Designed miniproteins, single chains, continued (5). Designs and how they scored, part 86

Each design is a single chain, and the fold is of that chain. pLDDT is the mean over its residues in the fold that is shown.

## One batch from the design tools (miniprotein)

Design m18987
Fold by ESMFold2-Fast:
Structure m18987 (fold): chain A 72 residues (1-72)
Amino acid sequence: SAARREELARELVRALNAGDWAAAAEALEGLLALADPAARGSLLRLLAEAYEKLGDHARAAELRARAAALSP
């Protein structure tokens, strides 16, 4: 829903401003589940950055590869 997408977007902005990468990853995963195809690449790249900041380099690499596969 639009309301849930707006809520998750607000949570993401708040988390990023606070440097809370765990909360940012949670919000990004929620946004990715609701995302239109055109938005998936950028959301996957942001999610990869969040996991990298959390020390999960393997998951970050996998997410970057998925984002690259979606880019023409």
Scores: mean pLDDT 86

Design m18988
Fold by ESMFold2-Fast:
Structure m18988 (fold): chain A 90 residues (1-90)
Amino acid sequence: GPVVLTEEERIERDKAVVKAALAYLKAHPDENTPEMRQALLNLADALRDLAKVKGNKEAYKHASEAIRAAWAGDFETAREHLEKALKILE
C-alpha cells in the first residue's frame, strides 16, 4: 500500500492493539459473542506480528494457535494460547 510502517511503528501499533483488546477482555469475561471473537482475533494478530518483529517463534506459534481456536469458537483454548504468547513477549 502507499503507507509502510517502520519496525518501531509496527511495535507501537501492536502494543496499542494488545492494550485495547486486553481492556475489552477484562470488561467482558466469559462472553461467547462475535465481539469477543473479534477481540481475541485482534489480540492474536497483534501478538503474532509482535512475535514476528521480535523473531520469537514460540510466541508466534501460540498466537497462530489462538487465531485457529478463536475461529473454531473455542475461546477458552484461544485465551490459553494468548496468555502463553503474552508471557513470552513480556
Scores: mean pLDDT 85

Design m18989
Fold by ESMFold2-Fast:
Structure m18989 (fold): chain A 66 residues (1-66)
Amino acid sequence: SAAEEAARAAGAHLRAGDVAGAIEAIRRLQDLGLISDEAAQRAIAHLQQGDFDGALRALTQGMAEK
């Protein structure tokens, strides 16, 4: 599904340290309604700071809150 593909893409980009790809995947999750706007913003902010662990935690928490 598109949701599974987007989630897999986000995880893969995060593991690879690909900030641009991770941001695009997070935006796709946001567009699909799988993550809140607030959680997406938090995850992207962590990525812009190079905090991949923080980004992953923000994504996991945001998806759980949905």
Scores: mean pLDDT 77

Design m18990
Fold by ESMFold2-Fast:
Structure m18990 (fold): chain A 100 residues (1-100)
Amino acid sequence: MIKIPEEALNLLSEEERELLEELIKVVEKQLSDTTDPEKKEAIERALLGVITALLSFREGAISAEQAVAILEKQAAELEKLGFHELAEVARRIAELVRSE
């Protein structure tokens, strides 16, 4: 199971933590169902991109607009690979960031 450090989780709202837990669960499921190493790498890279964008926004390193742009880009890449459920979770995270 992919674990986010507790220190990083303390920067996030309860709703953001729930969406990250859902994202990780969907990632682990899709990784277990995927045998193609290139697709596995793409899924892991997208997950890292989503987590990094959200945490960078909460740390004040990037704006909400910048974080949303990164999250929407990750969602678009996941859609191209056929990972529609992962893309949907990434877009929901982007909507939470945009609401602040």
Scores: mean pLDDT 77

Design m18991
Fold by ESMFold2-Fast:
Structure m18991 (fold): chain A 84 residues (1-84)
Amino acid sequence: AAAEILARAEAWVAEARRRADELIATGNPEAAALAEALRASLEGVRDAVRRALETEGAAAAEATLDDLRRVVEEGLAIAEALAA
């Protein structure tokens, strides 16, 4: 259902933001800079998924969430490697 897609997006955004905040807290300047950029991109995720859901439907909302999740998760993995 539509509510499930939005709830999933919000839960993932909350988790990704927590990971980004932890990376910023490490004090590694390269990891922190990348994590800050990723954190900023997360602020638009819920609105992008909601817009896709309202204008194009559930399949488009799922694709939007999957695409954004892939990019952010890859970035977080790079930042985590830099902080190690």
Scores: mean pLDDT 84

Design m18992
Fold by ESMFold2-Fast:
Formats: structure tokens, C-alpha cells, sequence
Structure m18992 (fold): chain A 89 residues (1-89)
């Protein structure tokens, strides 16, 4: 349901977005809302906050500009997220 609500909101906003700044702002808003909802639903708010922080860094600097430590953190949170999704399925 959370993913369906996210997709519906994304589809609603997509045709209204014209600039890269508007697209980035909408993506941040939607991602923050999705991660907050998933954190509550899965009981993993800390993990979702770590994912949100990583996505913000990638958006601001690009993946190639991240440090090895930041990329390793991304790998760890990604693996934990995949485990939670698999367990919930």
C-alpha cells in the first residue's frame, strides 16, 4: 500500500514538474515520505533515515564523488533494506 501511494503521488506530480530543481525537490519530498512510512510500517526508522541521508548525498554530489566509507555505508544499508523487504514478502 505504501508503494502504491508513493507511485500514485509520483504519477500525479510528474506532469507538473518542468525544471531540474522542481524535479529534485519533488523527488526528495516523495522519498522522505516513502522512507518515513516504510520506517513506521517495518519498524526500521533508523535504517530508513540512513537510506535517506545516503540518497541526499548522491543527489547533491553524485555517487562517484562519495568517499569509500560513504559507499560502504550505502552497501550496508542497502543489504539491510533488501533483507527487510524479503522478510516482509
Amino acid sequence: SVFAEYQARADELAPTLRTEEEKRAARRELTDALLEALGKELGAGELMERIRRFLLLVEERGYEELSEEEREEARRVGERFEELVAAAA
Scores: mean pLDDT 73

Design m18993
Fold by ESMFold2-Fast:
Order: C-alpha cells, then sequence, then structure tokens
Structure m18993 (fold): chain A 61 residues (1-61)
C-alpha cells in the first residue's frame, strides 16, 4: 500500500484537478479545504500536510 504521505499527495493532486481545474474554485479555496481535511479530519502530521499543500501549489502554477 502507498504511504500516508503518498496518499495525501495523490489526494491533493485529485483535488487540484477536480476542484480547481474542473470546478473553477480558486487555489486559495482548494488549499484551505485540503488543509482542513488532511489536518483536522484525517489528523495527519503537519509535515505530511505541508508537503501535500506544496505539491498542490506546484500543480496549480
Amino acid sequence: MPSLEEQAIAFAEQMVETLHRVWGLSLERVEALLRDFLARVQRLPEAVVDRALAHARELAA
């Protein structure tokens, strides 16, 4: 199975593609939703959350 970090990155990619690219939500909104989900709902370590968000920002650029 992929690591939690790999799963978080894959989820960030999917959210950028679906919410930002397809649905037209701002990157700021997508980042806020990702941070809330990964940190509050999934309770992932801060380092994993930060890496997933950095990857989302790079994809949206």
Scores: mean pLDDT 78

Design m18994
Fold by ESMFold2-Fast:
Structure m18994 (fold): chain A 81 residues (1-81)
Amino acid sequence: SPIEEETKKVLESLRAIEDEELFRLAALTYAQWVKENSDDPEVIAKAEELMEAVRARAPREEILALIEELGKLMVEAAKKK
């Protein structure tokens, strides 16, 4: 699906950022954008979890795992009628 392709591209683009501060800023910005553009409570909750992980300076691998989980929830939300 288009959403599945877009969420995968986001994950790979963020993973490619070598600078730690730019990675965290990009992840936080992405989470904020998702929260502002979604009405799905599960998607909003996962975006908030991602924002808190970034603020708490969680490891890169943990942040990437949350981005992947968020993407999966966004795909599920897009399948709702």
Scores: mean pLDDT 87

Design m18995
Fold by ESMFold2-Fast:
Structure m18995 (fold): chain A 120 residues (1-120)
Amino acid sequence: MLKVLLVDAPQFKEALEKAGHEVEVMKIEDVTPQQLVSVDAVVVDVENVKDKELLEKFLERAIELGVPVILAAFKREFEIPPEYLIMEKVFYAIGKSLEERIKKTLEILEEIEERMERYK
């Protein structure tokens, strides 16, 4: 079980809660550093974030605080620094349907949970 912050991604809430995760939903402009340090992972629906500069600043803060971020999108149109992907700090959950993006998000959350377990 992970504590997951859904940033502009309310449509993911039911599926993640059903999978056993604790979920909080917020708008990207309302997220504080205190909320970021209180969660195990963040999921952002890139399609719902119009301000890409705000998204970039959000990602930088989450990375500095050691919080992994999952970017759910129709396509990989938002480019992030390659070091964030190599360091496994940012993940892409790309899918043409909401169901596909949810499925990929859940798979990535399972990987994050396994890495957070002691001795893994």
Scores: mean pLDDT 78

Design m18996
Fold by ESMFold2-Fast:
Structure m18996 (fold): chain A 70 residues (1-70)
Amino acid sequence: MAAPRAPDTPENRERIERLAEEILELYKNKDYKKLEELEEEILKADEETKAIALEAVAVVAKRLEAEEAA
């Protein structure tokens, strides 16, 4: 099935939140070059890191949709 899930540990939850905040900050600052660099680093990383990144992106997307709807 689709994208893998990161193991539900406190460390992984913290990593997801931290990465989501970083992505959101870069997006709001329109720092697309750093966003592209971050994406490239994630694509070269292991499956666990990719799963964490996917969860982080989902969090960012939900936050942006909530802000636009408000």
Scores: mean pLDDT 74

Design m18997
Fold by ESMFold2-Fast:
Structure m18997 (fold): chain A 83 residues (1-83)
Amino acid sequence: MVPMTEEQEKVVRFTAAALRAIGAVLDGALRARKEGDLSEIERGLEEAKKILEEALKEGYMTEEQKEKFLKELERMKKALLEE
């Protein structure tokens, strides 16, 4: 096995962070529906925000990418709450 280049590692970390952020919001929505507690989706969104902020700090996500992704996650949250 050849170790990943810094560029390849950055792309993999970005993709993993994006998928984890989406997963956090979706998991929150599923918990909200199962438990009847809408605060679970807010918790999922806050977890997603932390994941994106960490990605920005680690240097594999730009501020513009983070901002754009957060807007999409907030749209997803609203859609999931409104059914």
Scores: mean pLDDT 78

Design m18998
Fold by ESMFold2-Fast:
Structure m18998 (fold): chain A 66 residues (1-66)
Amino acid sequence: MPVDLSTLSPEAQALVRETLERIRRASPDELDGITRETLEHMRATESTEQLQMMAELLTVEVVAHE
């Protein structure tokens, strides 16, 4: 599904971009750990709606990498 990053905080947008780059460079064995770590870190600072949008974006990138 399409995700609009502009609805995320600037800190969340930066973390998403960093995480997407980590996913692109990572081996398949690292993908679940990277995604989980990022979402768990952001859970403390972002709204539920923003976390859902982020999870969808990260899932799309992980699927494309696989």
Scores: mean pLDDT 67

Design m18999
Fold by ESMFold2-Fast:
Structure m18999 (fold): chain A 74 residues (1-74)
Amino acid sequence: MFTEQAIAALEQATEKAIQFLKDGGSKEDALKLIEDVVKQALEAARLLKDEAAVKAVEELKPKMIAEVEKAAAE
């Protein structure tokens, strides 16, 4: 289902953003990576009219941002 694919894509993007920070990347660029992936997932979910996927992405967004913020503070 698209909801599962969207969640998996966001989880992978979060791991990539955290790895980017560990490799010496900036917090601002890491957050932009999360924002870009969230935007793409929301656009795809809306085109498919998958309301469950839209809600899942919106609920995961603040958690993804919090994980990146926490990794940047370490």
Scores: mean pLDDT 81

Design m19000
Fold by ESMFold2-Fast:
Structure m19000 (fold): chain A 69 residues (1-69)
Amino acid sequence: SAEERVAKARANLKGYIEAYKANPSAAKLALLRQAVVDLNAAFKDYNLTPDTETQELLKEANALIEQAE
């Protein structure tokens, strides 16, 4: 279902944010970038509007990616 795909993508993004913050690496940054793509794709594919939790996670992930660049 759409809810299951979004929930899994959010859980993955949360995990990769935590892993990257704990010990940054190029490999973890790549996983973080992919998790952002996957979560955005899930919302786009189902024509869903991101909820507050999702918006905050995407903001945190994008800030970490921007800081690394």
Scores: mean pLDDT 86

Design m19001
Fold by ESMFold2-Fast:
Structure m19001 (fold): chain A 99 residues (1-99)
Amino acid sequence: KKEEEIKKYEKERNDAVKKLTEVSRQAGEEIRRRVALEKERDALTQKTKELGPVYADEAARAASEAAREKGRIDQLRTEAKNYFDKLKELSKKIEELKK
């Protein structure tokens, strides 16, 4: 009976680890996309300085897209924290059941 409850919480913990790993992978992808957009913004900003304001709209677009990617990264970090907190709770429950 008690061993069955431990097994259930261990499965939930393993599922939470898998979810945390997936969220971390997604955050890494969004960070790479943000870096690429920031590089594009900086290149377009440099062109605007050299050739006048003809590229200003494209630089503004790239900056706006980078800001949106930051929002997605912040959301994924919040999800990672929630899964981390769930893992801590499940680990505590498993420890209490083993006592």
Scores: mean pLDDT 73

Design m19002
Fold by ESMFold2-Fast:
Structure m19002 (fold): chain A 74 residues (1-74)
Amino acid sequence: MLPEEVVKVLNSVLKTPTDTPTKEQIESLINGLLTFDHPKVKEELEKLLKNLPEKLDKETLTRLANILKKAFGW
């Protein structure tokens, strides 16, 4: 999965609060991203994965998007 596609999905969800992805969908996205050989992404994504709330909110999705932007230089 390309980082641009992940950020696009997250930004779309943040604009539409009712269409929040499930915890399982976010876990799948993070696991996919962990296949990339980028130390900062891996460490921060693993940390986020451990602290995922049962009910996802805009703040958690924004944090994920910011981690991805920081890691990939967006």
Scores: mean pLDDT 61

Design m19003
Fold by ESMFold2-Fast:
Structure m19003 (fold): chain A 62 residues (1-62)
Amino acid sequence: SAAAEAALAKIRRGAASLIAKGVSEEEAQRIVDEAEALVRAGQEQEGLDLLYRRGTELLVRS
């Protein structure tokens, strides 16, 4: 769906932002995998919320 495609694009852009802020590519990929699985299950907002929650936890600088 268009909503799922938009959510997946936001998740990938969010992961790239986390990597730019010092999160490892491996950690960012784990978050992407979990968030994309939620989006594929029809839980687009839950996938985005997971990205934001996990990303915030991993950031060493605020």
Scores: mean pLDDT 81

Design m19004
Fold by ESMFold2-Fast:
Structure m19004 (fold): chain A 65 residues (1-65)
Amino acid sequence: TTSLVAKQILAMAEANELGVGVTVKEVDGKLVITSKEKDPAVGRANEEEVAARLRERGIEAEVAE
């Protein structure tokens, strides 16, 4: 069992390990990951990698549309 705040902290930790800047939002108990990267292709790849790492830990995470 992991609190929502702890899930957000884990999301930021995964982004920091990858060396990428992201914004993490909570939408109805789910995390939404948005990259701060200015190159949209690189930003998308970073978003998907952070979300994938969170899902591997059993945390619901999605890339922002």
Scores: mean pLDDT 76

Design m19005
Fold by ESMFold2-Fast:
Structure m19005 (fold): chain A 105 residues (1-105)
Amino acid sequence: MDQARKLYQQAVDAGQRGDLQRQIDLLIEAAKLYEDVDPKKAAQLYVRAAQSAAILGDLKLAEELLKKAMELGGVDILVRAYLQAKIEGIEGMVEIVEKLLEEHA
């Protein structure tokens, strides 16, 4: 637990510095530690990593991370990701989530 929380804090700090690649890597590491203990928390961290990947233009990584988040958190996690991406104007992420929601409707 302490290790996962430390990785999450480091990811927040990296994001605040504009180091989106490091933020992605740290969020994925933290999510992996949560998968068996708190899968919904892991799903939330994968969504946040996907947002940063989409901002960097790595849409393939963003889609892979969103599929992992859906596997762990269910369709509700995609609905929340869709609303957040629309609020933040992350167009690439909006398109990926719309596609995934259509495939699982």
Scores: mean pLDDT 84

Design m19006
Fold by ESMFold2-Fast:
Structure m19006 (fold): chain A 75 residues (1-75)
Amino acid sequence: MKPSDEELRKDVLGFMQEELARILARVQAGEISADQGVDLLEERVERYLEENEVSEEIREEVRRQLEEFRAYVAA
């Protein structure tokens, strides 16, 4: 069964939140830089979107969340 767009949105955002938490922990531990963390998050999220046929609406939401995170680490 293909998930609904709403379910896919929740799954994508949940995946991003989990990956963000893991990446932030690695940055705080000094294993990677903040810039490397942003790049890793973008790579993993883009791969997730590629593996799951998501609508443009969900992709735009994901892009906004990634831009927000980039702004946060750049500040």
Scores: mean pLDDT 76

Design m19007
Fold by ESMFold2-Fast:
Structure m19007 (fold): chain A 80 residues (1-80)
Amino acid sequence: SMKEAIEEIIKLLEEALAKSKDELTREVLSTIIKELKKILNDESATDEEALEKIEIVIEAVSKIDKELAEKIRKILEEYK
């Protein structure tokens, strides 16, 4: 389900945040995690709306960490 995909993505991003030493990267990842948690907690959010938000997240993360963005896309493909 889309909620399971978002939960897995949040876990992956939280692990990346914990390993990051760069303050800018940590701030960006923290912001993304916060936004994804809002989507996860919104019972009215459609799978299509969640998917659009995740695509934006993948683009944003790819500018900071391409490998992390690829891992997120792989999770998304498993739940599409």
Scores: mean pLDDT 81

Design m19008
Fold by ESMFold2-Fast:
Order: sequence, then C-alpha cells, then structure tokens
Structure m19008 (fold): chain A 90 residues (1-90)
Amino acid sequence: SMDDNVKKFQDAIGKLNHAYMSVMMSSTDPTSSPQDIQKKIDDAQQAAQDVQKASQLPGVPQDWKDKGQQQVKTVNDLISKVKPQVDKLG
C-alpha cells in the first residue's frame, strides 16, 4: 500500500541518518579500529542503497525523494573522506 511505502521510505531515511552519525563518530574516535570504521562504512553504503530503492516506491512525495537523494550524496561524500584513512591502515 502507499502507506506501507511511505513507512518504508521513512524507515530507510532514519537508518541512513543513524549510519551517517555512526561513520562520523567512529572516524573521529581515536579508539575506533579500522575494521570498526569499515563496518560503519558498509552499514552506511547499505542504508544509502535502501534509500535509493525506497525512493522508487509509488506514493512517496517527490520532495521527500529529492531530500533523500541529497542525504545519500552527503553520506557518500563522508565515506569518500573517511575511506582513504581506513584503506591505509587495513
């Protein structure tokens, strides 16, 4: 249903926002291992893919899809900054 699709989109956005914060926090924490940071990057990449999939569902407003795409770009930009540090150490 359209309501189920909207809920799926909202759930995907919530997971993406949580994953973004997890990457930021782990990448700035000197006690985080490269393996821990890589796991957060993997989780964030999956969350971004889930938002992209949910954005294709009927019934989700276009403005929400556009904002979701901007959030995905923000997460991908963060990963691009963090991943070289992880790759150098792991």
Scores: mean pLDDT 87

Design m19009
Fold by ESMFold2-Fast:
Structure m19009 (fold): chain A 107 residues (1-107)
Amino acid sequence: SKKTVKEALDFVDETVENLDYKSLLSFLKELAKELKKTKDTEIAAEKVEYFIKKVENYPEPVEEGMLLLGKKLVEAIANGKLAEEKASKKALEDAVVEAFNRYLENK
């Protein structure tokens, strides 16, 4: 059962629907921290950090298109599309789950 991954993805969907870039950004920061803990997820961590940098340095209010890109990045990580090996896929899924739990604890 992937219920916890599903809950994280449902949360990301809600941030896009509500144009809540601050909640998405806070979650992505926790995701980057979790991805940096494992060598197998280093490439995913770099992609998340790059996206965070882009959003934080945007001078205008973040548009729905930027939120949708953030959602697609989290979906790709949760579905293991950035994993080359089976172990890396599990590490990506574990990072998404732990990041969501950390996000909820810090609210």
Scores: mean pLDDT 78

Design m19010
Fold by ESMFold2-Fast:
Structure m19010 (fold): chain A 120 residues (1-120)
Amino acid sequence: SEEDKQRVIDLANKILEEEQKFLERARAANDTELAKAEEETIERIQKLLDKSDELSPKEMAEELKKILEEAIKRYKKILEEKRKANDEEGARLAEEAIETYELALDQLETLLEVIKKEEE
């Protein structure tokens, strides 16, 4: 439904706001790897929002899920590298990013279950 699509759009916009704040923190810490990962995730979500009128609610939710899953994988690799380098600040920032993406993914999976039931 259009209401379900709006819920996915609202979640994507909330994620963008949180990610923009994280990007500022990564830049302030001069963490180029985290800043780049954040910039690429922001760009992917923005491109998805730009195509929102072309996608069904389910398609939009599934594409957002893919973006979040790929972001989590990337941040987990960054976290491992930061831990090996004994970069405690970088590791903490990566852990916070992972937590943010995992929370967003959980919320999105709940929305996907609602969308799937409405398509029955």
Scores: mean pLDDT 86

Design m19011
Fold by ESMFold2-Fast:
Formats: sequence, structure tokens, C-alpha cells
Structure m19011 (fold): chain A 64 residues (1-64)
Amino acid sequence: MTEEQVEAVREAIRVYEANRDKLTPEQQAEADRLFDEVVDPSKTPEEQRAALEKLKAFVEKATA
């Protein structure tokens, strides 16, 4: 992975772990799916960044 991909994965882990306990089991399953998209090694850095933004937006909306 590139430095950019590693940083995206680290950010995804931080967001996921900080908010996991605030999510329902159904929301945790969706967050897990989005997290998997961020860490998918077949994705480009741009696709991983887009997946990270989706994960962040989902978690913010789910915990608001």
C-alpha cells in the first residue's frame, strides 16, 4: 500500500473504533462494510478516500 492508503486506513480505524460502541448492531454491520471498502487493497487511493468519506459521513449521521 502507498503512504496515502496507509493513512486512509489509520483514519478509518480511528473513526470506527471511536464510534463503534455508539452504533446499533445493524449500523455496525453497515460501518463494517464501509470499513472493508477503505481497506480493500484492490482499490485505488482515490476510491479508498471516497470510501473513507462515506464511512465518516455514515458514522456522523448514525451517531447524531
Scores: mean pLDDT 78

Design m19012
Fold by ESMFold2-Fast:
Structure m19012 (fold): chain A 55 residues (1-55)
Amino acid sequence: SMREKELKAIEEASLRAKQETDALRAAHPDMPREELLKHTLEITRKILDELSAKL
């Protein structure tokens, strides 16, 4: 069903957001908290924009 497709897309987007933010933290362990938050928000916005295009 369409709802199952949407839920799967949301689940995949959530997993990708976690993977990308985890990778950012691993790559930059000395990054200031404020800078890390800005990059995390940018990654999240990008993934949400891509998700919106799929729905």
Scores: mean pLDDT 83

Design m19013
Fold by ESMFold2-Fast:
Structure m19013 (fold): chain A 92 residues (1-92)
Amino acid sequence: AEAARLLRRIAEDVIKAIEEGNDFELDVSVALGLIAATIMANAAEKAGETELAQRIRDASGRFVEAANAKDIEGLRQAADELIAAVEASPVG
């Protein structure tokens, strides 16, 4: 639950930064999201959940692409996919 809440907050911060035209907050929020996703993917891989780790990495990549394009709809979709992957973790 806590990891999913953190990712949702980061996604909201990224969207807000795009809406406000704040490139500094956008860069910081995207970096924090990547760090969190990397930690979660590595934890899933160490737990033997290779498919979950791949889903987290794929969703994280789409999130970065959407952020670079300033695509709010793509960001929401990628965030939902990332949150769903994290919530599917047996180490909840």
Scores: mean pLDDT 82

Design m19014
Fold by ESMFold2-Fast:
Structure m19014 (fold): chain A 64 residues (1-64)
Amino acid sequence: PAPDPRGVARVNAALEALSEVTGKSLDDKLDSKDVATLVGVLIRGAAEGWSPEEVRREVKEALS
């Protein structure tokens, strides 16, 4: 099946939040723990139907 556009928006929001908190982007060296946190939030966001805004907030909270 085609990728869910809302799922893509959640991924982009999570990556923006990661960049804001850590000062690093996806092409930088990311800690495995930060990657695991990001993936965990995205999995929960998909299951709970979170908005990109909610995903962004959860990533920032988890990484702060």
Scores: mean pLDDT 75

Design m19015
Fold by ESMFold2-Fast:
Structure m19015 (fold): chain A 103 residues (1-103)
Amino acid sequence: MKRYNVTLTVEGVTAAGEVVASMAVDSDDGVSSSGPVAAPFTLEGLEALVRAAEEGKPQQVTTVAEEDGEEVEINYTLRAPAEFLEALRRVLALARESAARAA
């Protein structure tokens, strides 16, 4: 079974309220990285990033996917440095306002 470890690290927040994150993927086939790029997050995901920044602890999520008929384990680690806490709170507030207007 193939195994992927994906680390998402907040590298910045733009004035437009976009979260910029780097991504590192570690697998049996090697290590690759991408970013930093503006990453879309759900409201729940933004709340999790704010908690990670407040607590100084990464959030870990494991999922199983299928690739070429084989089960693949994907382990996600979400990291948000405390220095971005205020910016992430601002993004979350804007996202909540946008969700309320769209409803």
Scores: mean pLDDT 73

Design m19016
Fold by ESMFold2-Fast:
Structure m19016 (fold): chain A 86 residues (1-86)
Amino acid sequence: SAMEELKKKLEEAEKEYEETKEEINRHTAETGEPPPAELAKKYAEAFYELLKLKKELGEEPDLSSPEIQNELGLAELALKHVEAEE
């Protein structure tokens, strides 16, 4: 029951992460400019939720991976930018 709910949340988080990533890629391909801060923030939030859900399901990501490290860095910068906006 609870585990099945976590699996559904993981599927939703994966879809949101992929959709946000595709939107960023589409924006960059069409404009050649960096994504808007709001879109970058949504990507960061989706990525953090995905990692959290994977950890809860016992699927710990390799945090030493350059790919994961780069995404964590981008997510952290996006959150700090929002926090500074009081």
Scores: mean pLDDT 73

Design m19017
Fold by ESMFold2-Fast:
Order: C-alpha cells, then sequence, then structure tokens
Structure m19017 (fold): chain A 70 residues (1-70)
C-alpha cells in the first residue's frame, strides 16, 4: 500500500544518500530534493554535511528535519 511504498522509497533514497555522504555534497542536495524535501531542507542538509562530513545519512536527515521544524 502507500505506506509500504513510502517506506521502500525512503529506504532507496537513504541508500543513495549513504553512498554520497562525505563524497558529493551536491549529489546529497539532489537526492534530498528527489525525496520530496523542500529546497530549504536540502540546503540545510548540505550545510550540516559540510560542517560534519562523517555523519550517516540517517543522522543527516534527522538533523536537517529538526532544524526545519525549529
Amino acid sequence: GPADEALARRRELRARLDALVGRDAEGVRKVMLGMGMSEETAELAVAILREDPSLSAEELERRALQRVLE
């Protein structure tokens, strides 16, 4: 169903994000936008990753979303 499709999409995009973390900040931005995240969230994720390139995709997503919700 739609929830299962959303979980599969999230898992796929997180895997793509993991491949890019610490290697390609612009690629990270494109993946975040592809996930349906706002441009503001994608830019925050790129800024956070530039400050700490060791972050996992899960932690990067969490921090970016947390900052947008502030």
Scores: mean pLDDT 72

Design m19018
Fold by ESMFold2-Fast:
Structure m19018 (fold): chain A 100 residues (1-100)
Amino acid sequence: AVEEAERAAYEAAKKAGKEGAGLAGRSAGESVVREPTSTPTAGAAGGVAGSGGYAQVTFNPETPEEEAARDAGSAGGAGGMGGEGAARAAARGAEEGAKK
């Protein structure tokens, strides 16, 4: 069951990262040598926040990336030890999406 939470977190973050990376990479890649580093960060932050505690974290998702990262983190956090795995999976998924 813990592995399922980690995979869900990874896939959600990867999908969000893939969409964000595509737009940001096209824009920044030409004029500014900058990759969409925000995407991996958003995924990691959401994962950690979810595992840290729902009541204490007022997550206000304004972007699909933040919502996906928060969802992924929350799912992992519910599994206890899965919270740590979900955070890693979300960060890794976001990185893979951004790198693509």
Scores: mean pLDDT 46

Design m19019
Fold by ESMFold2-Fast:
Structure m19019 (fold): chain A 59 residues (1-59)
Amino acid sequence: MEKLEEAVKRAIELIKQGKSGREIVDELTEKLGLTREEAMEALRKALSQLKGDDIPPAP
């Protein structure tokens, strides 16, 4: 799951740049060769980390 860890770090950077969730998913699938499901999971984990993991991730 090393690609997923890299995807989470990339997603955090893209969130900090103000990219939308759709743009982040597209970037992860294009750059890292992830499936949409894997990219969505990476985005979800990135959002949880930024929010402190205390609340469930927003859809």
Scores: mean pLDDT 74

Design m19020
Fold by ESMFold2-Fast:
Structure m19020 (fold): chain A 58 residues (1-58)
Amino acid sequence: SSAHTVAAGMLSRDYGISLETARAIVENAAALSPEEVARILGIDRARAGRIRASLSTL
């Protein structure tokens, strides 16, 4: 969806990850653990959990 494309672009810009990695996170958010998201984005688990939950609603 267009929302997935926008979310991927935002993640790539905000966390300095490739657009391909950002797309994979957005498309698989519900299947990823907060710990995996935290590791990929370089952030704490609590923040990663909130991002994951938000992406899972797209």
Scores: mean pLDDT 84

Design m19021
Fold by ESMFold2-Fast:
Structure m19021 (fold): chain A 62 residues (1-62)
Amino acid sequence: MSSSEAIDIVNSLMDKVHEGRTLSEEELQEAIEAADIALKSGVIPLSAGMAREYFLELLKKL
């Protein structure tokens, strides 16, 4: 997954959450992987780090 693809996935899945959609376990795992890649890219470190933590907490609550 490229850094650009990872950023797009994080944004897309956060948009679903903001629209009140429930993410599946598979979607949350993909979101966490994408957020980790986005965080390591350095392009959006704060936003990617916060999103990653949020997706991890959602996955733990499933």
Scores: mean pLDDT 76

